# Ledger of designs, part 108: designed miniproteins, single chains, continued (2)

Each design is a single chain, and the fold is of that chain. pLDDT is the mean over its residues in the fold that is shown.

## One batch from the design tools (miniprotein)

Design m7752
Fold by ESMFold2-Fast:
Structure m7752 (fold): chain A 70 residues (1-70)
Amino acid sequence: LAAVSAAVNAALAPAAEEVEAELAANPNASQEEIEAMEKRLAELAVAALGEATGLDLSGLSLREAVAAVR
């Protein structure tokens, strides 16, 4: 669990920095823009979980993917 968490955090770090930079550049981003960024991060988190665990988690929500690896 801790090792999977570390792998997911490492995979998400560059994307999180990118989203943070986008929000810093546009603090008045629309709700749709914020939702698109959140969706992008969630998809990357699911992909990172699948890679770290060896499970096929494609198409699952982040909550479903976390439940599947438990």
Scores: mean pLDDT 72

Design m7753
Fold by ESMFold2-Fast:
Structure m7753 (fold): chain A 68 residues (1-68)
Amino acid sequence: MSVEDRLLREVTEIQEAFENEGMSLEEALARLEEALRRALSQTTDPAERARIEKGAAALKAQLREQAA
């Protein structure tokens, strides 16, 4: 499984917990930052790194919008 695939799975779990299990925005963002840090530490491909960073930024925006 690629670093990007593993991050996508973790992201899906975080979204599910935030939307359906009462996870706070603070906790969801903290878990996302942790998952992102691990993913970026494991990839050296500039294209994969750019996709990971873009996806993380979009998800952070989505989580904040849903909490507003």
Scores: mean pLDDT 78

Design m7754
Fold by ESMFold2-Fast:
Structure m7754 (fold): chain A 90 residues (1-90)
Amino acid sequence: TLVDTIKSIITKLETVGSVSKLSKDDQDVLYAIAEGLKMGLSVSKILEALKHNFFNKEISKLIPEKIKIDETLKNNITEAANLVLKEYGL
């Protein structure tokens, strides 16, 4: 699932310590999440947008929050996205 993919990416990031050391595909997922957070979207809305490939600023704001994630995973995703913002100056 998308959630399992993101959990895998976070585990890899914890191991390597830098977004730039991840695969290009894993970097692209984290970059998309970072851009969504920068737009002011919740993590749940970002995951719905990624699931449906609707990552347009206007469309993403209209997506309902249907994906349930626990607080720990939400925090881990937010920390990973903040690391992207820091490393890429976004």
Scores: mean pLDDT 74

Design m7755
Fold by ESMFold2-Fast:
Structure m7755 (fold): chain A 80 residues (1-80)
Amino acid sequence: SSKLEEIMKIIESWAKENLSDEDTEELMKKIKEIIEANKDLSLEQQLQLILKEIYEFAKKNNIPIEKVEELAQKMQKVLE
């Protein structure tokens, strides 16, 4: 899906701005694993799982929840 590709680029850009290079690679790997394991689900359902992982990753790395909410808003705009 072209929308999923656009969302993946948004997530990677956000990660590069808010995380170390190592943490960015770890997060992107985890998200790709979620997509591959759940490719039979709707795009909206896949995004819910991805967003949950990003929230958990942000919590572990002391990233403010507001930064994840900004990302979620950008992802939602792609679905419009």
Scores: mean pLDDT 84

Design m7756
Fold by ESMFold2-Fast:
Structure m7756 (fold): chain A 58 residues (1-58)
Amino acid sequence: MDVQALRDTMERFGITKVRLYGRDGTLLFESSNPEEIARKLSEASREGKLGGVDFEYK
């Protein structure tokens, strides 16, 4: 994932926090940092663990 594209998207849509969920619905990761979100999203997706994504807005 492009970190700059993620940062621009978060700012444009007022996304303040992103949550990553596993396939069983367990919260895997929560962050407001685009670099950390991009890294964890890529990692979870590559490992086949990603079940969903949720966004918190300002």
Scores: mean pLDDT 80

Design m7757
Fold by ESMFold2-Fast:
Structure m7757 (fold): chain A 73 residues (1-73)
Amino acid sequence: GRVVQNPSPLVNDANIFGEDAFSLAVEAGHEDIAEVLKPLMSALSTTVHPYDTPLLLAARAGKLDDVLKLLEA
């Protein structure tokens, strides 16, 4: 099968306010990014960061291509 080398932690990253990439995309109105992130979200473990991760920045800015690239890494 395809090797999944644990990309899930990136989608569970949150900023200091507990906002993950999915919530930031929804708040900014980036439906395409929200749809990509929704099936990849894990509700079990959220990691809060004191800074915005590249995925959080891409989701907030509406850069779908950057989001997809980060998820493929």
Scores: mean pLDDT 67

Design m7758
Fold by ESMFold2-Fast:
Structure m7758 (fold): chain A 55 residues (1-55)
Amino acid sequence: SIEEEIERLERAGERALEQLRTDLTARNDPDLEEKLERVRRQMEVEKERRRAELE
C-alpha cells in the first residue's frame, strides 16, 4: 500500500537523521541544525514524490 511504502521511507529517513545528528555532534558542527533541516526538507519532497508515483 501507499501507506506502507511511505512508512518504510520515513523509518529509513529517521535512521539517517539520527546517524547524521550523531556525526555532526561528534564533530561539533556549528551548522548542525541547518544541515538537519535541509535533510528533513529533502525527505518531505521525496515522500511527496513517492506518494504521487504510487497513486
Scores: mean pLDDT 80

Design m7759
Fold by ESMFold2-Fast:
Structure m7759 (fold): chain A 81 residues (1-81)
Amino acid sequence: SARAEATREELRARFDLSEEAVELVVRYVEELEKKFNLKLSDETFRFLALMVARAVAAGGLPAIFTEALPELARRLEEASR
């Protein structure tokens, strides 16, 4: 989607993350939206992706994000090491 592509480009510009980590950040927000039946605006989607990317770049996700999607959070943290 255009929203996902724009978000990946911004993540690449702002963070020193691997391509795998960038893809997993966007996938995390997409799966979060799907699991909790959210209708995120493009701005909220981008904001959440930036928060997740900043957290993994700093060495870990807050507990609330790990509890929400444990398997995807684990993969994302491993990809950011």
Scores: mean pLDDT 84

Design m7760
Fold by ESMFold2-Fast:
Structure m7760 (fold): chain A 100 residues (1-100)
Amino acid sequence: SSLDNIKESLNSLKEEIKKKIEELKDYPEVVKFLEEFLELIEQVQKDPLNEDVIKQLEEFIEKLEAALAKETDPKAKEALNWLLGQAKSLLEFMKELKEE
């Protein structure tokens, strides 16, 4: 049931990200990060214990932090900061699930 609950939560997150991609069409760099995160969520849903996906999430977070540090547009910055929070939460869930 824990794995099923994670899959359902990830489905909800994917729908929110798809809405943000539509809302943020004028911010192509933000859209690229949102699309990359969607691909990572798909991989997590296929195998939530996959250590290679954990590594990909860690690398994604590093790229996102670097982009956020350079961003000056308030709306893009808000979106990247939200995405960073989601990516860190997902990484934490995967690490906790692996230890359980």
Scores: mean pLDDT 84

Design m7761
Fold by ESMFold2-Fast:
Structure m7761 (fold): chain A 75 residues (1-75)
Amino acid sequence: SSFILGYLKTGVKGAADAGVEGTEEEGKESFELARRLAKTAKDIDPERGDEYYELMMEYIDKAEKEFKERYEKEK
């Protein structure tokens, strides 16, 4: 269902965004949660899940880059 894929995408974004805003440990756990939600989207919809998975993983990669930049500039 496109409805549930939309919810999973929102969950992935929320988890990734929380990762960037949290502590270093919270960030790692939030990105792992985001990756699990992205994989769930792939599994739940064999037709669109792969497309959503790729899009979500790109978002996670960008958020993780921002997380790394945030902590590197503070050192």
Scores: mean pLDDT 72

Design m7762
Fold by ESMFold2-Fast:
Structure m7762 (fold): chain A 88 residues (1-88)
Amino acid sequence: SMQQQVAQQLTDLVQQAQATGDVAAAVAQVTSLLAQNGFSDDQTQLIVQTVLQMVAQGTPASQTFQTLLQMLQDDNMAAALAARQAVM
């Protein structure tokens, strides 16, 4: 599916950013990828925030993929992220 392809590409970008430490390049590449796939600015901001956190935390590829795939399949990504932020 498109969600699986985008989740894999986002996971690859997270892994690259973890290896290089280049957060600015990661934000630019993620934003471009999501725009190419028709995501809104609000959706893009939520995904970028999650990607930045995963890069900072060194999240493993398998966990990154599953989390991003879940977000892309969730009809209410904003509520899911708000709930996560409320816990930590």
Scores: mean pLDDT 77

Design m7763
Fold by ESMFold2-Fast:
Structure m7763 (fold): chain A 100 residues (1-100)
Amino acid sequence: SKIEEFLKEVLEELDRLIAEYADDPGLVTKLNAIKELVEKALEDVKNGDIEATKQYLKAIIKVLESLVAELRARGTPRDLAVAEKFEEIIEKLKQLLEEL
């Protein structure tokens, strides 16, 4: 599944960011919360639960949009780079949501 493959890629990226930003416990906590939502979405995709999948994708998009706003407000080069990556993930998640 195209959506299953992308959600697995998002999990891998979240794990890399958690490792890269281990010195920022606040961000790590938020990244782990997003990771949990992505893992739940992946479980629902595997089970063929389209409505649950849509609900979790919408939740992930909303949480990522909130985090992007926070990172942009912080304004460090590191935070802005993470915000840009999350904006790309949000756009792809929105495309996948429209395909469901």
Scores: mean pLDDT 87

Design m7764
Fold by ESMFold2-Fast:
Structure m7764 (fold): chain A 97 residues (1-97)
Amino acid sequence: MRQLSEEEKERVLELMRERMSDKVEVPETLSEREAREYIRFMLIDRLYELAERYLKERNLQSLSDEEVDELFDEALRELAEELGISVSTLRRILGLP
């Protein structure tokens, strides 16, 4: 698993402030573990949003393994862009193959 840089931690904090400041107290700094766990949360949240949209647009009740993989790759791409890093860097931060 790749360690996060200080710039990557600041970007995660910025996203937390934008999404959560009205609901929870956002800390001034994040530990590497906290930043990584929040990135995982954002990835899962985005994957569920993409899956719900995909099911509604295609009038489907379930996803195939291939469709899940495609949506997961889309979620990784979108999150990497929002964080300002490459998909390969994001995969390494999360300990993904």
Scores: mean pLDDT 76

Design m7765
Fold by ESMFold2-Fast:
Structure m7765 (fold): chain A 81 residues (1-81)
Amino acid sequence: KLTEEQKKILAKNNLETSEVLLKYGTKLEKARAYVNLAEAYLYEGKIEKAKEYLEKARKLAPDDEEINKKIEEIEKKIEEK
């Protein structure tokens, strides 16, 4: 269970790492970067941004089991139920 401060630190770290992967990564690494960005925006409370980046990740790697599993986990957190 993360504190609000820990969530914000994780969001910032995810944004920096994702920027590097989006510039230099493979297609799969870019999909992972979009998932990380979605999680970062979720921790910042920016739900619409989080959803946008999950769709970008799904578009890049629609058949990747790990990416789709992670997208489902984040979508479930967005539902808060």
Scores: mean pLDDT 73

Design m7766
Fold by ESMFold2-Fast:
Structure m7766 (fold): chain A 95 residues (1-95)
Amino acid sequence: KAAELLEEGARAGEKGAEAGTNEKGIEGGEKAAELSHEGGEVGEGKEKLWAEIGAGVAAIGYASGKVSGDGTGGARIAAKGARKGAEAAREAAEE
């Protein structure tokens, strides 16, 4: 489901950030953005809206890491966006 894909994306971003290199951070941020985007595609109603917002933040984190060279920082932003998007999407689906 949408929230589960964003949670998986958050984990990938967190793993990339924890790896301690910018290359691994960029890789983690990319996975966070990709999985969060898939979550936005499979979501419905309010779940889709929050998943898409989370995916947008994850994409910004990934892009920021690539442009700045701070892959670890970018991965943290992407993971946070995916995590918050997953939480909001899950809450919306349960309402």
Scores: mean pLDDT 82

Design m7767
Fold by ESMFold2-Fast:
Structure m7767 (fold): chain A 80 residues (1-80)
Amino acid sequence: SNAEKAKKLIEALKAFLDRVEAVLAQRTPSAETKAFLIDTIEAMVKLIRKYAEESGDPDLIKEAEEVEKRAKDLIARLNA
């Protein structure tokens, strides 16, 4: 279902964001690596939003909004 897809992608994105934050704590990635990370995060956010909205589940929509906020903050850090 779209709800199951949204939930799995939210979990995957949270794990991915944790790994990116760990990398940023230790080193500055190359511009090429930053671009790849940003593109990956943005693609996952778009899919999560789509499946969460299509599911009609208010809790999943809220969780999708929360992970999108975290993703946007991290993208801002990657662009710094």
Scores: mean pLDDT 88

Design m7768
Fold by ESMFold2-Fast:
Structure m7768 (fold): chain A 97 residues (1-97)
Amino acid sequence: MKYFKEALKEVKDAITYAKNGDFDKAIEEARKALELVDKGYREALKQGNTEAAEHLFKAGREVAEALRYLQNGDYEKAIEEFKEAEKHVEEAIKAME
């Protein structure tokens, strides 16, 4: 659960920084989110929680895509991908309850 909640915070922070035009900080928070999502994914698999693992797998892909959009200057698409990642991390947290 700790990695899931920390991942959610970093995704929310990435959205906030991206909306404020602080793209360097958005990239930093997104990279932290990706690491935490990977740790949470491994924890979910260890616990046999396939539903939580599937949501975190999708969140990881969405954070990676958001990072790619940020690097290409597609900031609105990056924010959309971070919002999808936020939603999937929230569903993963719900699946662990």
Scores: mean pLDDT 87

Design m7769
Fold by ESMFold2-Fast:
Structure m7769 (fold): chain A 64 residues (1-64)
Amino acid sequence: MSPQQKLAIETINEALKQGFSQEELDTLGLEISRLMEKYQANPEMTLEEFREELKKVLEEVRKK
């Protein structure tokens, strides 16, 4: 499993711990997939930037 896949799984686990609904988890999964594609397409994007973007997505889905 790649480092970015581990971060994605950790983000899903954090959402589950925070009590995200199935609808919120579905939205989060879609946003994570978009970030994974962005990370794969942009060699300049660091793993740390990817982690920060995952955290932002988690917070945005949490808001609504």
Scores: mean pLDDT 80

Design m7770
Fold by ESMFold2-Fast:
Structure m7770 (fold): chain A 61 residues (1-61)
Amino acid sequence: SVDERIEANKAVAELLKKENPSEEDIERMAGILKKLDEADRQLFLKAISIKKPEVAAKLAA
């Protein structure tokens, strides 16, 4: 839904703003991404992978 995409966009911005995201930050992001459809989830994962590939790898596992 639109609300889920807005929440994901805000969460990605906050995650990428942190130099060293914690495991809790990554788990929170994973929970938000799981609420999205596959296409939207892959788009957000790609955006994260451009700036923080190690974080994207943890989210994609």
Scores: mean pLDDT 81

Design m7771
Fold by ESMFold2-Fast:
Structure m7771 (fold): chain A 84 residues (1-84)
Amino acid sequence: SLEEGAARTVRNALREKAKARGEEIPDEMLDEVARTIARYAVAAQRGDTAGMERVKAELEKLREKYKDHPLVVETLDAVIADID
């Protein structure tokens, strides 16, 4: 699906950035973050404002859950900031 493809792309990009920065991020965390970002991207592409609002709440929860992981926090903050 479009969502699964987007999630794979985001996960791979985050994994590469983590390696470049020397940050250790578990695959399970990468998958959860990537899937949530992908759901936001799909909702945004479709103009689904209600879906975007729901996913924004999930992104904010992930930011709190993973607040001790700098790259994850930076990535989530960037996505949240792009929501208008």
Scores: mean pLDDT 83

Design m7772
Fold by ESMFold2-Fast:
Structure m7772 (fold): chain A 86 residues (1-86)
Amino acid sequence: MSEEEIKKLIEELLKEFEERLKKWKAENPNASFEEKLEGVDKLIQETVREMTRRAEELGLSEEEKNEAREEVFKRALELAGKALAE
């Protein structure tokens, strides 16, 4: 797999994460801060798990899988933080 294909996969997963986060917020408009943190954490973990699954199916090396998971986790956390501030 090329670096470009890995980057595209990361972007697609993060876009799906943003859509899921928006849906969760819409379905939970009166959620407490604690409930928001729990919901966001669950969505982040599900997205990281999906990245791992897709990376394994595509035959990425252990190092490439770790780097991709770390990037997805970091960027999902940043997106979640921004969404919680809005």
Scores: mean pLDDT 82

Design m7773
Fold by ESMFold2-Fast:
Structure m7773 (fold): chain A 93 residues (1-93)
Amino acid sequence: SELDREIGLLARELFEEVLNIIDKYKDKLTPEQREEVLRLLDEMRKAFSDKDYEGLVEAARRLYEILKPVLTPEEQARLDSLIARLEELVKKK
């Protein structure tokens, strides 16, 4: 459906943004934070594959809370916007 395509596109954009942030800020994250972020990213991949969109949103929100302290205000706004839009589309399903 069109909704499934929109969810897929936003999920891909969110993954790309998260991967860029991890690469940019890996030296600013503790080893424990890096491990948690990678686990949550894997949870997001699995949730997406299983079409568990609620689980995908939950994992993304948890990942955002870990990353938030190292992000600029502009990066926080972009990531929060992507997660909020994904959550909005998931609620329409």
Scores: mean pLDDT 83

Design m7774
Fold by ESMFold2-Fast:
Structure m7774 (fold): chain A 91 residues (1-91)
Amino acid sequence: MFKEEAEKMSLVEVLYRYFELREIVSYLEDEGREPPEELLEELKIFGEVAAKKLQENAEKAEDALNEAGERVGERLEEIRKRAEEIARKYG
């Protein structure tokens, strides 16, 4: 399911989702909490699709990476709140 969803996304959308998931996992690990297996599986799938789309869109890769990174930066507080909600659900 995650793979089919990710493959339908634009390069920027899949990169943003990958970086968002990576930030959630990183935040949970930094707080000494174990990320849920479902979250790790989603991160893996989005990472694989992101890598493929970057290879297919090499000319747009730098701009897409920068845009996705900026979106994550702007939403760090919201992403961390979501990480806390996930931790609370599985804690």
Scores: mean pLDDT 81

Design m7775
Fold by ESMFold2-Fast:
Structure m7775 (fold): chain A 93 residues (1-93)
Amino acid sequence: DKLEKAERILLTFGLLLLIKEYIRKNEHLEIAKNTFELLKEAADTEEEKELIELFEKGASDEELAELTKEYLLKLGAYSEEKIEEALKRILEG
């Protein structure tokens, strides 16, 4: 299901950004660690695994957003405008 795959990719991106925010603020570090371990365990698609790997290599929020946009555009489950709006909301939250 393209929609389910798109939702999994977007959720992975959002959770990775949340983990980065917790690390940046030096807050909820145990939650950040546990969430990251769960993300690695739950990753079923190549796209999810590649986002996690890019995060582990120290990628910026913008680099993670660019890769996420590329994957979502290739899937075709959402319009480009909808993808851009969702990514903007996650980056700003």
Scores: mean pLDDT 86

Design m7776
Fold by ESMFold2-Fast:
Structure m7776 (fold): chain A 93 residues (1-93)
Amino acid sequence: MDADLREAIELLREEAERRAESDPELAELYREGAEALERLLQGDFSEIERLEQISMKIHKLISEKRGIDIDAIIQKLKEAGTPEAQRVLNLLK
């Protein structure tokens, strides 16, 4: 029952594609985040630590570059209502 989390994964992939040429490092972090979320959805909870690191890097780059909006992903996770989404939300603060 992780359809809402899959929507968050798609949003991350969309942002990665959108920024692939203008900001390849941030695009790669978004792609890694989507992959980690997908693995978490499949039950690989070892990805939680990676998601923390990715979230920190994304926040740093966004703060410095101020051109990428990920709040929709955070809001989607809040509305997902699964335990997995709640764990991820704590990492994407």
Scores: mean pLDDT 68

Design m7777
Fold by ESMFold2-Fast:
Structure m7777 (fold): chain A 65 residues (1-65)
Amino acid sequence: STAEYKQELREFADKLISETDDPEVQALLQRMLDIALANPNLTRGSVEELKRSMRDLIRESERRK
């Protein structure tokens, strides 16, 4: 269900935000989450794509530190 996917995304994003100390990265992760939570038609594919994008953002941030 969409509610289930939204909860999964919140938990995933909260964990990633807690694992970074970069406020710009935290703000970008929060924005990505907010955009996804506004989508009424979340699918398993869109959830997995967003999780991958969030992970890629963290990896890219780590390379720049």
Scores: mean pLDDT 82

Design m7778
Fold by ESMFold2-Fast:
Structure m7778 (fold): chain A 73 residues (1-73)
Amino acid sequence: SYADEIKKIVEEMLKKLKETTDKEEQIKILREASKKITDLVVAYMKSQGYSDEEIKAVVEKHEALTQQEIAEL
């Protein structure tokens, strides 16, 4: 399911983050996971008939949250 795919990405991200103390590597891990989640969200929203404007708003909000997480590292 869509939820299971998101859960798998998050679990893999958390495992990788636990295995490193290098800030640059942590940023790469967060960016990779964020991209995978965004790609899944976009694909899901398109399949449900959301508009390009609605999809853009969700993507921009997700990108802002990802930048906040990176800044807190």
Scores: mean pLDDT 84

Design m7779
Fold by ESMFold2-Fast:
Structure m7779 (fold): chain A 85 residues (1-85)
Amino acid sequence: SQMKVEEFSYTQGEEKDGVFTTSASLYGKATDENGNKYTVKVSIEKGVKLETLEKEAKELEKKAAELREKGEDVEIELDLKGEAP
């Protein structure tokens, strides 16, 4: 698939025993060959479980696929906070 990346930034997170020990983030903007726009913003706090991220990512992939099939712009924002102290 042809996609033109317009903006991209990330902070690599660290995990141990399936739990994020540092914050992580991803921000991207891209345009596909049909002119559809893609905006992704992901923020992960320290203490988020990898299992939670995997589950949420799967749901977002499904949502993005449905929007692409309809020829709509894809705007995905995911903000995962750690468990309460």
Scores: mean pLDDT 77

Design m7780
Fold by ESMFold2-Fast:
Structure m7780 (fold): chain A 86 residues (1-86)
Amino acid sequence: MEAREKALKHLEEGQKAYGNGDYETAKKHFEEAVKYAEKVREETGDLRLLLTAYINLSDVYYKLGDEEKAKEYSEKAIRLAEELQR
């Protein structure tokens, strides 16, 4: 599935950039991962990639000093994790 492959690729590239301290590049990749993970959710109902992308975006915004966006994505991840428990 194209959307799943793109989401996974962007998560991988984002994690690589994050590990190198390149938080701006990591942010861009995790934003793209959200875009493709949302398509995966719409097409398959699979929330796991979107949950992972939200967690990673929360972490990268925290590293960039954007505490408000870090909190926003953390809260999105919590709501999505709760949906997975239903």
Scores: mean pLDDT 86

Design m7781
Fold by ESMFold2-Fast:
Structure m7781 (fold): chain A 87 residues (1-87)
Amino acid sequence: MADAERARELLEKSEEYLEQGNYSKHASLATAAGILATTVADPAAQAELNARLRALTEKSYKLLSPEQKAFAEQLTAASQALAAARR
């Protein structure tokens, strides 16, 4: 229950930062909420949190400018390449 409540709090703050145009903080908090959702023992609560995270991610993509989308995709590709090179 506490982990599910924390994940929900992070999702709410992530959405608030998205509305403020702070994509970096939005993405960080959404990622943290996603990680916490995987630790939730109740499958029903985990499914609900995953559904909320998916909806927030879809909303984020619709609100991003073409430049922000391109930048986010480039950062994701660069991060994955760096992680692969490090391992």
Scores: mean pLDDT 73

Design m7782
Fold by ESMFold2-Fast:
Formats: C-alpha cells, structure tokens, sequence
Structure m7782 (fold): chain A 110 residues (1-110)
C-alpha cells in the first residue's frame, strides 16, 4: 500500500541519517522521515496545499544541505529515496513529486 511505502521510505531516511557524520544533513533527513510518517498517518489524499508547500520547502533545504556534503555515495542514496518518493506521491501531490525528482536529478548531477 501507499502507507506502507511511505513508512518504509521514512525508515530508510532514518538509516541514512545514522550513517551521516554531517549534523545538518542528519537533521534534514530526520525531518523528512517525520514528514513521511505524518503523510502515512494522515493519507496523501488529505494533504492541504499548505502541507505540500511545507514539504517542498523541506526538499529545497535538504538539497542545499546535501550538496555541501562531499559523500557522493550518500548523495546517490538520498537521490534514490527521492525518486521513490516522487513515484509514491505522483497521483496525490504532483508538485511535490516534481520537486522530489528535480532535487534527486540535481544531486545525481553533482
């Protein structure tokens, strides 16, 4: 189910946070994990425009912090999770899906 996929993604963000020695990146990865847990609990179909805008702002902050990290393997793992997020939310929050893909593509280009 979509809810199970969001919970699995949240756990994967938490595992990446544990691997990170960058405290700013760890904080942003944990914020994303918390966001996905809330989305799973609330249901994607019930997300307000304001909640989508907040999620997009969190993605932009994650990109800024992740680009400053020199661990290319970690950047690739984050990008892969963002591509999965893009697919999961595509039919519910297309603006969030597009931003997640944009951030993933930019991390992969770095």
Amino acid sequence: SVEEKLEELAKQYEELAKKSTDEDLKEELLRHSAMLKLFSKKGLEKLSEKEVEIAIALLEKLLDVAKKNTDKALQKEIAELLLELSEVVKDYAPKLSEKAKEVADELLAS
Scores: mean pLDDT 86

Design m7783
Fold by ESMFold2-Fast:
Structure m7783 (fold): chain A 84 residues (1-84)
Amino acid sequence: MEAEKKAEKAVELAKPSIEATVLRAQREGRLTPSQVPAAMEAAYEAGYQAALETAKDHSVLSSAAFAAKAAIEKIEEIAREVEA
């Protein structure tokens, strides 16, 4: 319960970075407009999982940094699959 609330706050703090990364990939042609919703959903899920994993040992700010990193890595993974 506490870890889940902390993870939710961490993901909310990471949201601007996640959204900026998805929009940038779309502008660069690395994601199609139809892939943006799925990529954003996958990125939030990856970020939430990273935040949950770090929540017990890290602050909300540190967990937010891990959430942003995991989400951005997931977006880049999806973008690479489109490029292939």
Scores: mean pLDDT 79

Design m7784
Fold by ESMFold2-Fast:
Structure m7784 (fold): chain A 83 residues (1-83)
Amino acid sequence: SEVDALMEAMERYREAARGGHTRLGARLLVEGGDQLLALPSASEEQKRFAREARDEGTALLRQSEQADLAQAQQELARALAAA
């Protein structure tokens, strides 16, 4: 079914998000969760899975944004110290 295919894809996205492709995997988890929640054939259990996956993806994206900001601040501090 469409729901089953999307849930299988989302498990791959979760593995990617938790592995070497964190930002891409997290984004796909959010998008997949939104798609699953929009499917009228999705059960309450499947919708709960979708919400949990969206929340995980959102949290990972926030974590990546914080890491990028910290790196940018460190680079700027080094550049200013070298001038």
Scores: mean pLDDT 85

Design m7785
Fold by ESMFold2-Fast:
Structure m7785 (fold): chain A 65 residues (1-65)
Amino acid sequence: TETLVVKSASTAPIASASAQDEDGRPVPVTGDSNGTVTLPGAAPGRYTITVTFSDGSVEVIDAEV
């Protein structure tokens, strides 16, 4: 298992984040104040990460491990 790290396009702090694997199952996710989203211990596969920022904007990130 690896840690997947992706950088958001927004400069606003992350208010909340959620992630799903390719089967639509929720996976652990954390976001920091620099817009970095981390999926600890992600198995190889595709992930869809939804990030909500403190300014109310939403970003959807597709990532592959």
Scores: mean pLDDT 74

Design m7786
Fold by ESMFold2-Fast:
Structure m7786 (fold): chain A 100 residues (1-100)
Amino acid sequence: SLLDEASKLIKEYLETGDESSKKKFLEIFDKLSPEEQVTLLTALSWELQHNSSLSEEQKKRLAELMKEMIELLKKKYPNPTPEQQSAINAVEEIVKKAEE
């Protein structure tokens, strides 16, 4: 599935830092439904907060990836629903805390 391919690319990017894997992931992410995009972003925010197996470098890469995902959502949905805006705000706060 498209989500399975996205998951593989995320794992590759976190493990290697390969910008090509990140770019391919973001292309797939842009093609996902709005519900799938929010679900994936929420799942990754949970991983960033709670996955103690992630190295500091992997956490940094995940935070950078999530920032680019948020920027794509803001460009794609300039007038988000209250629920979409709430999710974006919550994830931005999680990313900010992970980088400090």
Scores: mean pLDDT 82

